Designed miniproteins, single chains. Designs and how they scored, part 91

Each design is a single chain, and the fold is of that chain. pLDDT is the mean over its residues in the fold that is shown.

## One batch from the design tools (miniprotein)

Design m3173
Fold by ESMFold2-Fast:
Structure m3173 (fold): chain A 87 residues (1-87)
Amino acid sequence: SDEIDELQKKAEELEKEIEENPEKVTDEQVLELYLNRAKVQLLNAESEKEMEGIRKATVEIVKKELGEEYAKKLEEELEKKIEELKK
């Protein structure tokens, strides 16, 4: 899938930037990395239950690492993506 390839590439580019410049890492970059990774997992999911599991797990991780505000933003984006995939 073209969409999977694009999201995977964006995640890999963010991972490389974080690794090469750890002192310049922003919370927004970390959020974007988790979001892109989760979207790839959602596109490869075979059931609504699996998609819900991916959303729940990713939200929990982001909540612990970046806090409630970023976790809510991530959850809204993943919910929107899941609704798109159900159509």
Scores: mean pLDDT 84

Design m3174
Fold by ESMFold2-Fast:
Structure m3174 (fold): chain A 97 residues (1-97)
Amino acid sequence: MKLSEEEIKQLKKAMSVWWETLLKDLSDAVVLTEEEISVPKVVLETGKLDLGDKSLAEFFSDPSNLEIVKWEEFAEFLKEKDPKLFEDLLEEYGKDV
């Protein structure tokens, strides 16, 4: 892993703000903890948080569409698949930890 602990904390903070807003009404079906996050399998396949015409709520309505991953694993994945989004999230929400 090439990500520092600080970069992971920054991404976690940024993603927590973004994910909490989207998942506010779906929390019981979704893991969003200090250690782990529920991510739609399609996001892990594509590396994109924009799921096109699909509502994130639709993906979170069925736990079989979700995978629980560690923040470190998700941060590495996102940085590899969509480094621009990773940088944008850190700049906007997690730049200053």
Scores: mean pLDDT 63

Design m3175
Fold by ESMFold2-Fast:
Structure m3175 (fold): chain A 98 residues (1-98)
Amino acid sequence: MTAETVDADLRRVAATSSDPAEREVARLALGLSPEEKEKALFAIAMGLIVRGVALAEGESEREARVRYLEKLAETLEKLGLRELAEKARELAERERAA
């Protein structure tokens, strides 16, 4: 992944996402160093893999999204991105409550 691609994707999400919480996470990620941005994007990729597996196993879109957000938070925490991990956990709680 290139830094330009990461910045472009995060900037687009921050400006145009219909979900205010996704915009907030993207804005926080844009404030990170280039190395931390790559870590954040890696965590997003890990979450998307888990979501894809959950959907393939017959889970609902909502259940798959909760698994995505939980894996995102776990991976961010392991990579030392605690503020993003906390935000991802808040998103997972809101999704479970919805």
Scores: mean pLDDT 74

Design m3176
Fold by ESMFold2-Fast:
Structure m3176 (fold): chain A 95 residues (1-95)
Amino acid sequence: MEEEKKKKVIEEAVKEAADELRKTLFTPEGQRELMERARVLGSLLKAVQQLKEELVKKASEEVYSKTKDKKAAEETAEKTKKALDEVILEFGLRL
C-alpha cells in the first residue's frame, strides 16, 4: 500500500475513534450509556478508561486489517491514545 494512502487510513481511524468518544462524552444519549457503564464498573473514570482502551484497539485493528502493516497499526494506537486523552481532558477528567 502507498505511504500516502496509509497515512490517510491512519488519520481516518484516529478521527473516527475521537468522534465516537466525543459522541459518548458530549451527547445526552452517549452520556446515558457512559453512566450505565460507570454504574456497573463502580467508577466514571474506569468506564472512560475502558471505553478508551476499546476504541484504541478497534482503530489499531481496523488499520492493520486495511494496510497489513504492523507499524501503521502501532502508530494508529499511539495517535488514537493521544487524541482520546485530549477529548477526555476537554470533558474535564484526568486518567
Scores: mean pLDDT 84

Design m3177
Fold by ESMFold2-Fast:
Structure m3177 (fold): chain A 58 residues (1-58)
Amino acid sequence: SDAEFEALLAELERLTRTIPEYELDAARRVLINRKTGRRSPLPTVVQARAALAELRKL
């Protein structure tokens, strides 16, 4: 599951590079919304999958 988590973070990083409003701090496992300043922690695969699903809707 660590490999799955790393793959999800890599996908999030690739997506955030294409969406100016979002930034991924992979080292701290935090998704940042630059417009609102909201920081969403990604402590497990559950939060990472949820974040990825939300970004894919944009």
Scores: mean pLDDT 83

Design m3178
Fold by ESMFold2-Fast:
Structure m3178 (fold): chain A 101 residues (1-101)
Amino acid sequence: DKDAKVKKTIARLDEIINSDLTFDELEALLKEMKKEVGGDIGDAIDSLIELVRAIKEDDVTRMTGSAIRLIGYTWNLRTVDGLTELSDKLIEVAKKILKKA
C-alpha cells in the first residue's frame, strides 16, 4: 500500500517537473495529491502548497519558512524512510516553483 502510494506520488511529481503549469494549476494538483497521502509525504506536499501560496502572495517570510519545512520533511523521507527518489522529486518541484517566482 505505502509502496504503491509512493510510486504514484513520484510519477505525479515527475509530471509536474516536465509540465509548464501555472501557480494556480500547480496548487490545485498538489492539493489533489495531498488528499491521497498522509504522514511525512503529506506534510512535504503541504510545504510545497504553502511555498506556491507564499510566492503568489509575495510573502518572503512564509516562502522561506515553507522551504525550510520542506527541507526537513524531505531529509526525513530520505534518511528515516529511505525514500530517496521521492525526496529528490519533491526538491526538484520546489526548485521549479522558485524559478517561476
Scores: mean pLDDT 84

Design m3179
Fold by ESMFold2-Fast:
Structure m3179 (fold): chain A 81 residues (1-81)
Amino acid sequence: MVDTAGRLTRITIRGDFRSEQAARDFEATVAKLAGVAPQETIRVGHDWTFTGRLSEDQVAEIIRAALRAMKDPEVEIEQLP
């Protein structure tokens, strides 16, 4: 209940999307997996940053979506207290 969804998480992903369609599919997947509107989502060049309250399962699925959408993504995860 309160112990699984209490953390603000920032995920930064760096890499080349396979295509613009792959980027759109990834962004749609993230929005759906988050369940609620993300607090911050920024895409600058090859860097994609998402900040929001995420469960462990949602973080894992976002990483999997990135691996499908990108050839060689670098993923950085920061859990904010």
Scores: mean pLDDT 67

Design m3180
Fold by ESMFold2-Fast:
Structure m3180 (fold): chain A 64 residues (1-64)
Amino acid sequence: ATYRVTSPGGEAAARVVGAEVARLVPGATYTVEGNTATIVAPDTPALRELLAGAEKSGFEVEKL
């Protein structure tokens, strides 16, 4: 699955979210452009829980 995560706090916060997903979800990759991280990962409950936590913290999460 592919997700777009947009940070209200800028590029550093987007990169932190991408890096945590890549660390915690085996096979996940991410790229960062400006305040947006694009995450490619297996669509697992662990991924969805991490993204839900980011969304609760003010990030915008969109499934592509």
Scores: mean pLDDT 81

Design m3181
Fold by ESMFold2-Fast:
Structure m3181 (fold): chain A 94 residues (1-94)
Amino acid sequence: SVKISLSVKERTPDTVLVEIVAEGEVPEGEQVKVYLETESGKITHVGTLGPGESLTRTVSVPRSEKKITALAVLMDESGIALRLLAKETLELKP
């Protein structure tokens, strides 16, 4: 299975920098796409994992967001979503 870890890397007056780490087993012939969803409804494609891969990315989030959710979605070779593998939520300090 794939695991997601979220942490705050830095805070500025306008933004929060969030580090996203995704790692685990991806089946051969499939892919895992990692997304970040803000409470305001913005969805960002963070990256894609193939077999044997891991992902570390930093994403800038507006300071107005109170909560973010990272999603790891299993997809077939054609990019059709099969199922949700992992969901991690991070509460951001006010």
Scores: mean pLDDT 84

Design m3182
Fold by ESMFold2-Fast:
Structure m3182 (fold): chain A 67 residues (1-67)
Amino acid sequence: GEAARKAALEAARAARAGDGRAARVYGQSGIDTEGVEALGKAARELAEEGVISEREAMAAVTYGLSA
């Protein structure tokens, strides 16, 4: 949903900037709110839309899971 999409986008942006701590915090927030599956789906949809890269989408989920 909306929270997962926001979390995925913020986590991806943080990961792209090299801020692993922020990426973990944003990713974990998305998981806590809507779950891991919702975060993964949102990250994939953002990558399919061209908003983030596939690598950034994978990073957003990976950092969220490592929090």
Scores: mean pLDDT 83

Design m3183
Fold by ESMFold2-Fast:
Structure m3183 (fold): chain A 107 residues (1-107)
Amino acid sequence: MKTIAFADLSEGYPSAEEALRYEIEKYNVDLAIALLDGPVGEFELVILKKDGSVERRLMTPEEFIEFLKELEKKGYKIVEKPGLAADGTIRPINILKVLEKALEERR
């Protein structure tokens, strides 16, 4: 099964690439993704693959959701990490669903 993890850049890593390597090693995933601030209405997406290749892309939240859906169609599964749920409990969070909800709330 191909897997994706998201990096938490708030942990003070020296670079996005270091955070992404940590995610690949800790969760044994095929692809790790970090989100950085981009121009107004966009963000920068940094992708590290298990082979060490790095890709950087600028995209809107809508383009990012479509990108994640295309990865799921290709057989990638997002690794759910512990996070704070709406009811105040800590449990696995599906990042794609969180992003889709945030996009709907901005409409």
Scores: mean pLDDT 66

Design m3184
Fold by ESMFold2-Fast:
Structure m3184 (fold): chain A 69 residues (1-69)
Amino acid sequence: MTDEEVDRVQEEVGRFAETVDEAEKMDPETAKEKIREAGERLIETLKKAGASQEDIEAARELTEKLVAA
């Protein structure tokens, strides 16, 4: 990954965290949908940046755990 791609991944991680925080104020059904959408965006950003399979799986696992809680 280039430094620019790393910066973009970090920005998406920040947006994902903000979405999770905002989702705590929503009803459970809406919260799960928002978290899933944010997780999908993060995974796509990782794929576009050429992230390792391990990083992509970590983002997917985190999203699934948060949605399944």
Scores: mean pLDDT 78

Design m3185
Fold by ESMFold2-Fast:
Structure m3185 (fold): chain A 98 residues (1-98)
Amino acid sequence: IEEGRAAYEAGKYEEAIRLYEEAVPSLDAEEAARALINAGDAALELGKYELAAEYYARAIELLPADDPEAAFAGMKRALALLLAGRGEERVREYEALR
């Protein structure tokens, strides 16, 4: 998780995602959820909104329903899905013109 965070802070977002994913199987549920949230944040920085939403959803599954971190991850997931939906709408309009 520390190596993933260092990669994120260095702007190496793709490397950060890979390091967080590699760490997840060896972490407890709460630490794994934090690693997945950080992977989602890195995916947002890369403009990979659907991937970001997937990571936030996985983090929510590992946290108690009443956990404030689960609520925060839910908000980030909603934002990522909104941004992803706008990308799909643009592609759909482009395909309709072709």
Scores: mean pLDDT 74

Design m3186
Fold by ESMFold2-Fast:
Structure m3186 (fold): chain A 91 residues (1-91)
Amino acid sequence: SSLLQQLREQLRQKGQELMELIKNNAPQEELIKKFKELVKLAGEVISKTDNIAAQVGLILHLIGLIEDMRSKGVDTSEAEKELKKLLESLK
């Protein structure tokens, strides 16, 4: 649907913003804040799609972002808790 397409575009834009912030060594607090926003938006997209491959792809992307932040020395404990909360909401 057009609404789902708009949400996917917002998710892509916010994902790009977070990747740029990670590359530029942005403050940990900003990275975690942006990650939480991305998780919330990903949850909305997942709830509105029946495409399992797309749902799995979004989850793997979020895991990859946590790994990228961890590689930069970021404490990812709070990010991991948000991701686990999302996964639990999926059943």
Scores: mean pLDDT 86

Design m3187
Fold by ESMFold2-Fast:
Structure m3187 (fold): chain A 65 residues (1-65)
Amino acid sequence: MAIERLKRYLEAVDKQIEKNKKLIEEAKTLPDPEKAQRLIDQYQRVIDALKKNKETLEEKIKELE
């Protein structure tokens, strides 16, 4: 039960990381380079936070093995 819940949360985190990566690629197509860079920086911070969350979840899964 607990492991399956953590694995589902891990999948949700991975989906959010991929979504933010796509948003970065979309931001690169904007005609305003300053606006593009601000959006890229914002989405990158979200990805960094999500990756840290993923590390914590992976550690918890290992503890439950």
Scores: mean pLDDT 82

Design m3188
Fold by ESMFold2-Fast:
Structure m3188 (fold): chain A 68 residues (1-68)
Amino acid sequence: MSDEELLEKVKEAIERMFSAVDAGDVEAARQALKEALEIYSKLSPEGKKEVQPLIDEAIARLAEAEAA
């Protein structure tokens, strides 16, 4: 799987996580973030750097949702 394909998949997983958080489905959000982090681990260092701000936002949003 190319880095470009992995970047697309991690962004899709994060979008699903945000949708789940907006719906109040913390468990679905947690599963989507786990998927995103698994894909993230397979990225090159450059790919990780590109998507890092989105991963950081996703982690923060899930933490906020779990605290509510």
Scores: mean pLDDT 82

Design m3189
Fold by ESMFold2-Fast:
Parts: sequence; C-alpha cells; structure tokens
Structure m3189 (fold): chain A 96 residues (1-96)
Amino acid sequence: MEEKLREAGRIFLALVLRLRRAREAGVAVAASERERAMQERLAELIEEDEELREKMEALAEKIETEGLSEEELKKLVQELFKLSDEEIEEALREAE
C-alpha cells in the first residue's frame, strides 16, 4: 500500500474530526501549532500528487453534501485511503 496515501488519509481524518467536534460544541477553535503542522503536511502531500488531491476534494464534497456521522466518516476515510485499524486509532489520538 502507498505510505503517502495512508499518511494523507490519517491526517485528513484527524483534522476533520477536530473541526467537526469543535463545531458541534459551538466553540471557535484557534489552530494549534500541531494542527497547523498537520495542515502543512497534508498540503505538501496533495501538492505532489494530483490523484490524491482529486480524491481529497471528492471526499470533502461528500462530507459537506451527505452530513456523514463520525462513524461513517471513519469508515469512508479508511476505505478510500486504505488505512489499517491502527492508523485509524492514531488519527483519533491526533484529533484529541
């Protein structure tokens, strides 16, 4: 499996979960240094891979359009980015 694809999926899931949880809690969250580092790394990964960028854009549109639950989001990201259960757990820890 492509390490780059899996890294991008893990970072994306962590960021989306953080933003979603903050939004549901009704709090304005300033980006932490860790969150900014994750955003920069994800941008770097996408910049070098057009197919990965297209996959991310399609996923973002689906999230906005379908109103996916947290569980559905986890499953969708796992399937699209071929993440292991350990990688999902890592993303959840990063989302904290």
Scores: mean pLDDT 73

Design m3190
Fold by ESMFold2-Fast:
Structure m3190 (fold): chain A 55 residues (1-55)
Amino acid sequence: SAAREAARRRAREALLRLARAYPEDVGTSSFVRLAAMLAGVSVGTAREEARRLFG
């Protein structure tokens, strides 16, 4: 759905922004949780997008 695609885009944008600010933390659970909070998405959505970007 469009809402699901928008959520994934927000998660990706938050993850990339955080990777620039905190490159040493990219693999951590707290990094993924922070991205989820900033993007307004579930931790599961942020974790899935982190895996696609960095995994």
Scores: mean pLDDT 84

Design m3191
Fold by ESMFold2-Fast:
Structure m3191 (fold): chain A 60 residues (1-60)
Amino acid sequence: SKIEKEAEEKAIKLSEEAYKKYGSELEGLPADEAQEKSQKILEEMNKEMEKYKKELEKKY
């Protein structure tokens, strides 16, 4: 559906932005800290995706 396509595009954009923003930082962190930060980043991305999907539902 159109909502699915726009959600996929948003997910790709968020993943690219996260990699650019945090990729090098995560590689520089101790393994335990990198794991915790990765988990927080994933949670933030999931939250943004939920907001975006709700906005798409309102738009359509």
Scores: mean pLDDT 79

Design m3192
Fold by ESMFold2-Fast:
Structure m3192 (fold): chain A 66 residues (1-66)
Amino acid sequence: GAGAEAARRAALEIGGRELSDEVAERVAKAVHQGRGGGAGAALVNLGGLSAEEASRVIHRLYEEGV
C-alpha cells in the first residue's frame, strides 16, 4: 500500500536500507495506529536501522500522514 511504499522510501533515504515488503507493511501499520515504538522496534530489529535513523523515518511518516 501507499504507507508501505512511504516506509520503504524513507528507510532507503535515511538509513540506506531496503525494507522487505513484510517489514514495510508492519512499520506502516504501526505508524498508522499511533504505535511509534512498535514501528521503531521493527525498523531497528528487522530493518537494520539505528535507533536515531528509525526515529527520523517515523517522524517523516507522520509528516506524510501514513
Scores: mean pLDDT 87

Design m3193
Fold by ESMFold2-Fast:
Structure m3193 (fold): chain A 84 residues (1-84)
Amino acid sequence: MAEIQRLVEEFRALLSEIGRLELELRRLGVEAPSELTLRIKRLARELQRQMREQTLTPEQLRELIREAKEILRELRELLERAKA
């Protein structure tokens, strides 16, 4: 239980940071690739499902966290290019 709660908190924090970067890109007039937007929407749905159903395993949560970190890296690269 404690491990799942910790992983959910980490995943939620990553999704919050993704949302912040998406908003910043939008303010700069930079359009995120549709592929990235679809991946972000999928992760948000997975978090919503976990909040409702609590069925995700620690392994599944770690995979989602890994994907969220990859998306975050890609968004940061887009943001740095937009600022240059």
Scores: mean pLDDT 84

Design m3194
Fold by ESMFold2-Fast:
Structure m3194 (fold): chain A 83 residues (1-83)
Amino acid sequence: DLEALAELARQQRDNLRQQIARLEADPSAPQSLIDAVRELAALVDELIRAAEANDVERSERLLAQIEARQREINRLLADAILA
């Protein structure tokens, strides 16, 4: 269901926007983490557009890229912020 996917992607985008703002306000946050989260936000924006256009193939490719990037960012966040 691409409508459900688009809604989840919008929620993720809002969460990422808040995360970027917090990271930018934190002088201890590494620039590589900030850049990675911004890249993820751009992919999520592309996913929203693909899902709204009912492009199943593009949505599937973007979702796989987003999931891989989220795993990388969660690890970077844990190591940099929660250490």
Scores: mean pLDDT 82

Design m3195
Fold by ESMFold2-Fast:
Structure m3195 (fold): chain A 64 residues (1-64)
Amino acid sequence: MIVRVVGDRPAVGSDGRIYEPGEEVRVPDSARLAVDPETGMAVLTTPDGRQLLFGAEDIEIRPA
């Protein structure tokens, strides 16, 4: 799948990599999405253990 940052806030990888608004990142279709409704934060966890952190409303997820 492809994750696009559509909001004004960047997405941050667990390795410290920053994905700016308008950037896209390709992740495996087996990645797991978890959303915390209290913080508005979402986490995508890939099968290899990498995580992508973003605001739940700041992303668009599309098929690859």
Scores: mean pLDDT 79

Design m3196
Fold by ESMFold2-Fast:
Structure m3196 (fold): chain A 63 residues (1-63)
Amino acid sequence: SLLEEAERTEAEADEHIRLSNEYDEKAKQSTGKEKKEYERKGAIHYTVAGILRAAADVLRELA
């Protein structure tokens, strides 16, 4: 069902937030190029989580 798809999509978004936070912590412990790489990965996961949350909201409206 669309509701089950929304719930699964929300769970995936939460996992991307968790990964974003982990990369942010690694960035704080790093310097130079390595720090920038972790910041990029964190930003990507944060952006993906936002997209997934928006998609889940649409799925809930259609359910």
Scores: mean pLDDT 91

Design m3197
Fold by ESMFold2-Fast:
Structure m3197 (fold): chain A 62 residues (1-62)
Amino acid sequence: SMIDEALERAEKLENPIARGAVINAVYAAEMGASQGAIDNAKAVRELGEPEAAELVEKLGKS
């Protein structure tokens, strides 16, 4: 699933702040908090992880 892919990618991120933002975005999306998922995805992108950000942006928009 896209959730499993996002969480697996988070485990490989060197920046613990970026890892936390990906995990928070995933759980926000699962709870129906689409704006929270999008906001966390933006933080991931700003921390230099565009591929992870794109994955969690798609979760927030679905």
Scores: mean pLDDT 81

Design m3198
Fold by ESMFold2-Fast:
Structure m3198 (fold): chain A 64 residues (1-64)
Amino acid sequence: SADANVALRRNFILTMLKQHNDDDTIARVQALSDAQIQQLYDDLIRQRTFSVDAIRAAIDRLLG
């Protein structure tokens, strides 16, 4: 389902960030809505990267 897919995407992004002890970015991701997580994940897929720097940059683009 769409909801299950969003939960998996959120958990994947959080897992990547937890490996790097990026607590500030983890808090930002936890505050994102399901729609924002979907946009974030689609941006990261388009960029073909899930590095911490790519995740941070994608959040900055998403939030303005």
Scores: mean pLDDT 84

Design m3199
Fold by ESMFold2-Fast:
Structure m3199 (fold): chain A 59 residues (1-59)
Amino acid sequence: MSDEEIRKALESAKKAMEQKNKTILLAALHELQEMLKQSTNPEIKEEIEKLIKEIQSLL
């Protein structure tokens, strides 16, 4: 997965958090976990980990 694709997915996850819809949040959480496994960029990885924790706190 490219950095551009990861950034687009991070934007989608942030929008899901704003909506606070449980189904969308669960889908975003799964996608973020998969991106975390594929990411080699430490800055992006840190942003993904932060969003995972925030989404988990909302569930």
Scores: mean pLDDT 76

Design m3200
Fold by ESMFold2-Fast:
Structure m3200 (fold): chain A 88 residues (1-88)
Amino acid sequence: ERMRRLLTEAENLIGELQSRLDKLKKLPVTDESKIQQLESAIKNLQEAIKLVKEKEDSPEEERERAMEKLIEAIKEASTILSELDREE
């Protein structure tokens, strides 16, 4: 339940980050640092999602550590999106 909710939230954040990345790439002047930041956030979320799925049948301790990494990646992505919204 909690794991499924976090996975759904992470997938939604990847979609939002990808949308913002696509918009930035369409601008006449490209901000490479913002593009790299968004690409890194997407990659971190994808890696965290993969880890959580790989640890689904693992001992509780390993599942908790995987979920902790996913929560951290979600927080980082949310912060990046919030900062981008503030700059526009």
Scores: mean pLDDT 80

Design m3201
Fold by ESMFold2-Fast:
Structure m3201 (fold): chain A 100 residues (1-100)
Amino acid sequence: SAETEALLEEVRALIDDMRANRASLTKEQIEATFARILELLARAERLLGVPEEEVARRRASLVAAFDAMLASESDNATLADGVVTYLGIALQELEERLRA
C-alpha cells in the first residue's frame, strides 16, 4: 500500500541520515533515531499483516542487538554503523515483502 511504502521510505531516509551524520551523532540521537525506526517498522509490519506477537518478537530482537552494541561499542560512529547494518537488514526484509 502507499502507506506501507511511505513508512519504509521514511525508515530508509532515517538510516541514510544516520549514515551521513555518523561522525557528529550523539548517543542520545542514535537512541532516539533507533526508537523512531522501531515504531515505523512495527507499523509497516502490521500493515503487511504480520501478527502482533511476531511484531513484538522482531522488535525484541532488534532491541537486544542494540543493547549488545551499546554495551560493547565505545565510539558513537561505530555504534551508528552497527545500528545502520541491523536496521538495514530489517528494512530489506520488509521491502522484499512489499515488492511485486
Scores: mean pLDDT 87

Design m3202
Fold by ESMFold2-Fast:
Structure m3202 (fold): chain A 88 residues (1-88)
Amino acid sequence: TEEALKYAEKAIEYLKKGDDFMAMMYAQQSVRLLTEAKDYEALIEALEKLLEVAPDSSWLWKQLAAAYEALGDTEKAKEYQAKAQQLA
């Protein structure tokens, strides 16, 4: 989990630098590790921080929807899935 959070921090750093390719690589690794750990609360927190810097990322909204679905919050999952579809 600590390693996954470090990857999220690196993704934010690269987003701020305008390096979307490196940002996406680190974001994907963070999401993968947190999903494997089933730490959906930490995943949501990391995704919300990424979305503060990249609010137009369809992929990030889709991951946030999936995390809420895994926690059983079907209303938020549908809301964020709709947001992802609007940006796709």
Scores: mean pLDDT 84

Design m3203
Fold by ESMFold2-Fast:
Structure m3203 (fold): chain A 90 residues (1-90)
Amino acid sequence: MKKKEEIEKLKKEIEELIEKIDKIRKEYGNNPQLYVEKSSEHRDKIMELLKQLEKLDPEVAKELLKKSPPSVALRYIGDELQEELAKRRA
């Protein structure tokens, strides 16, 4: 059951990245430029991992999306909406 191990690994990595962004927000919240710079790589990584997790388990991906920073959630929803619209136009 390698699929279950992959889901748990992705979930753990995403949760750790969310925690890292929260720590950066608390440490650098008074400096928006430095906060964006320090957190951008973590936000991009969350997006990549969420897309991988959705292919394995959409329900788990949705739960983690709710816990993700608003900027990540907005980009993810935008991508999903475009993919759904493309499928409906076929």
Scores: mean pLDDT 73

Design m3204
Fold by ESMFold2-Fast:
Structure m3204 (fold): chain A 63 residues (1-63)
Amino acid sequence: LEEISKLSEVEQKVAYLLEQEGEDTPLAEIAKKLGLSVATVHRHALRLEARGIIRLTPAQRRA
């Protein structure tokens, strides 16, 4: 997607890890791999979903 070129480095890494590990991977696991807080990853994941780049599960939206 052309939109991916407009993403921050963190947003690109979050999208990459979700594609590699699976779209339903807990955001806490993504946060652990990136050395970030789950709140930071959750905020970026919500932005990625709003842009249509990823789809979050109910569990991921809850995190």
Scores: mean pLDDT 74

Design m3205
Fold by ESMFold2-Fast:
Structure m3205 (fold): chain A 63 residues (1-63)
Amino acid sequence: GLSELISQSAGLLLSDPRVSLKDAGEIVDLLARGDFEKAIELANSKDKEVGEKIKKLVEEYKK
C-alpha cells in the first residue's frame, strides 16, 4: 500500500549518500501526495540510479 511505498522509499533515500536529507524529505512528500511523476523526476535529477529505484517502487505499488 501507500505506507509501504513511503517507508521503502524513505529507507532507500536516507541510506543513499548521494541524496541529502532535505531532498529525501521532498521526494517522500511528493510520493505521499500521489505526485509520483514529480517524485521520480526529482529523484532522477539528483541521481539517475536513485530515480530508477524510486520509479521501480512506484511501478510495484501501481500493480
Scores: mean pLDDT 84

Design m3206
Fold by ESMFold2-Fast:
Structure m3206 (fold): chain A 83 residues (1-83)
Amino acid sequence: SVAEKTAEEALKKAKELAETVVNSKSEEEREKAIKETQELIDALLAYADYLKSQGRDEEAELLEKTAEEIEKLLKEAVEKRKE
């Protein structure tokens, strides 16, 4: 489904952004990656809310769970960068 593909692509992008947060030598690149990850989370949650309004609850739950996974990846990347 479109929601499944959206979730898969979002998670893939989030993993790439997390690698940038951990490994980039540029503070600007790290800040941009954090911002892009947050925008990705916000977009998934907005789409999930839209799907719920249309009665597409299972697809909405998939996107909400994906957003939670991405949020966890971001938190772990930020903590790892501090070390």
Scores: mean pLDDT 87

Design m3207
Fold by ESMFold2-Fast:
Structure m3207 (fold): chain A 61 residues (1-61)
Amino acid sequence: AASPDAILRKGIELAKQGMSGGSAALQAGLELGNSLEDTVAALREARERGTPEWEELRAMP
């Protein structure tokens, strides 16, 4: 399974391509081979850590 940081980095790239931040994060997890449940758990972990990548993705519309 992909790490939370890997999901966030992939999500940021997808959001820069025009995907909304939330959809980009979920799509990134699925493309990296994570289940939806695992992706949501990883995103919650990143939010609780307050990483720069989480803040960047959260700011994307």
Scores: mean pLDDT 76

Design m3208
Fold by ESMFold2-Fast:
Structure m3208 (fold): chain A 88 residues (1-88)
Amino acid sequence: SDNERLLADVERLRGEVEPAVDYLEEGFASGRLTREDLLRAKAQVEGALELTDQLLAQTTDPAVLAALEELRRALEEALERLDRLLAE
């Protein structure tokens, strides 16, 4: 069903957020990644947050709403972590 597919996609994306930010933090600390790489990652997180907010406004299924709220929180935490790195 559309809700089952959306739920699976949201849960998959949510699981990818923290490892992706960990990889960015490690890459920046090691000098492998630049400030420009972090700015591109920040733009992607901001875009994902906008899409998540749009889906939250359109969705009525309780399981999908709960998964989207968890994804939104993970993306907000990712954005905060990236902003801290960029402030250095």
Scores: mean pLDDT 89

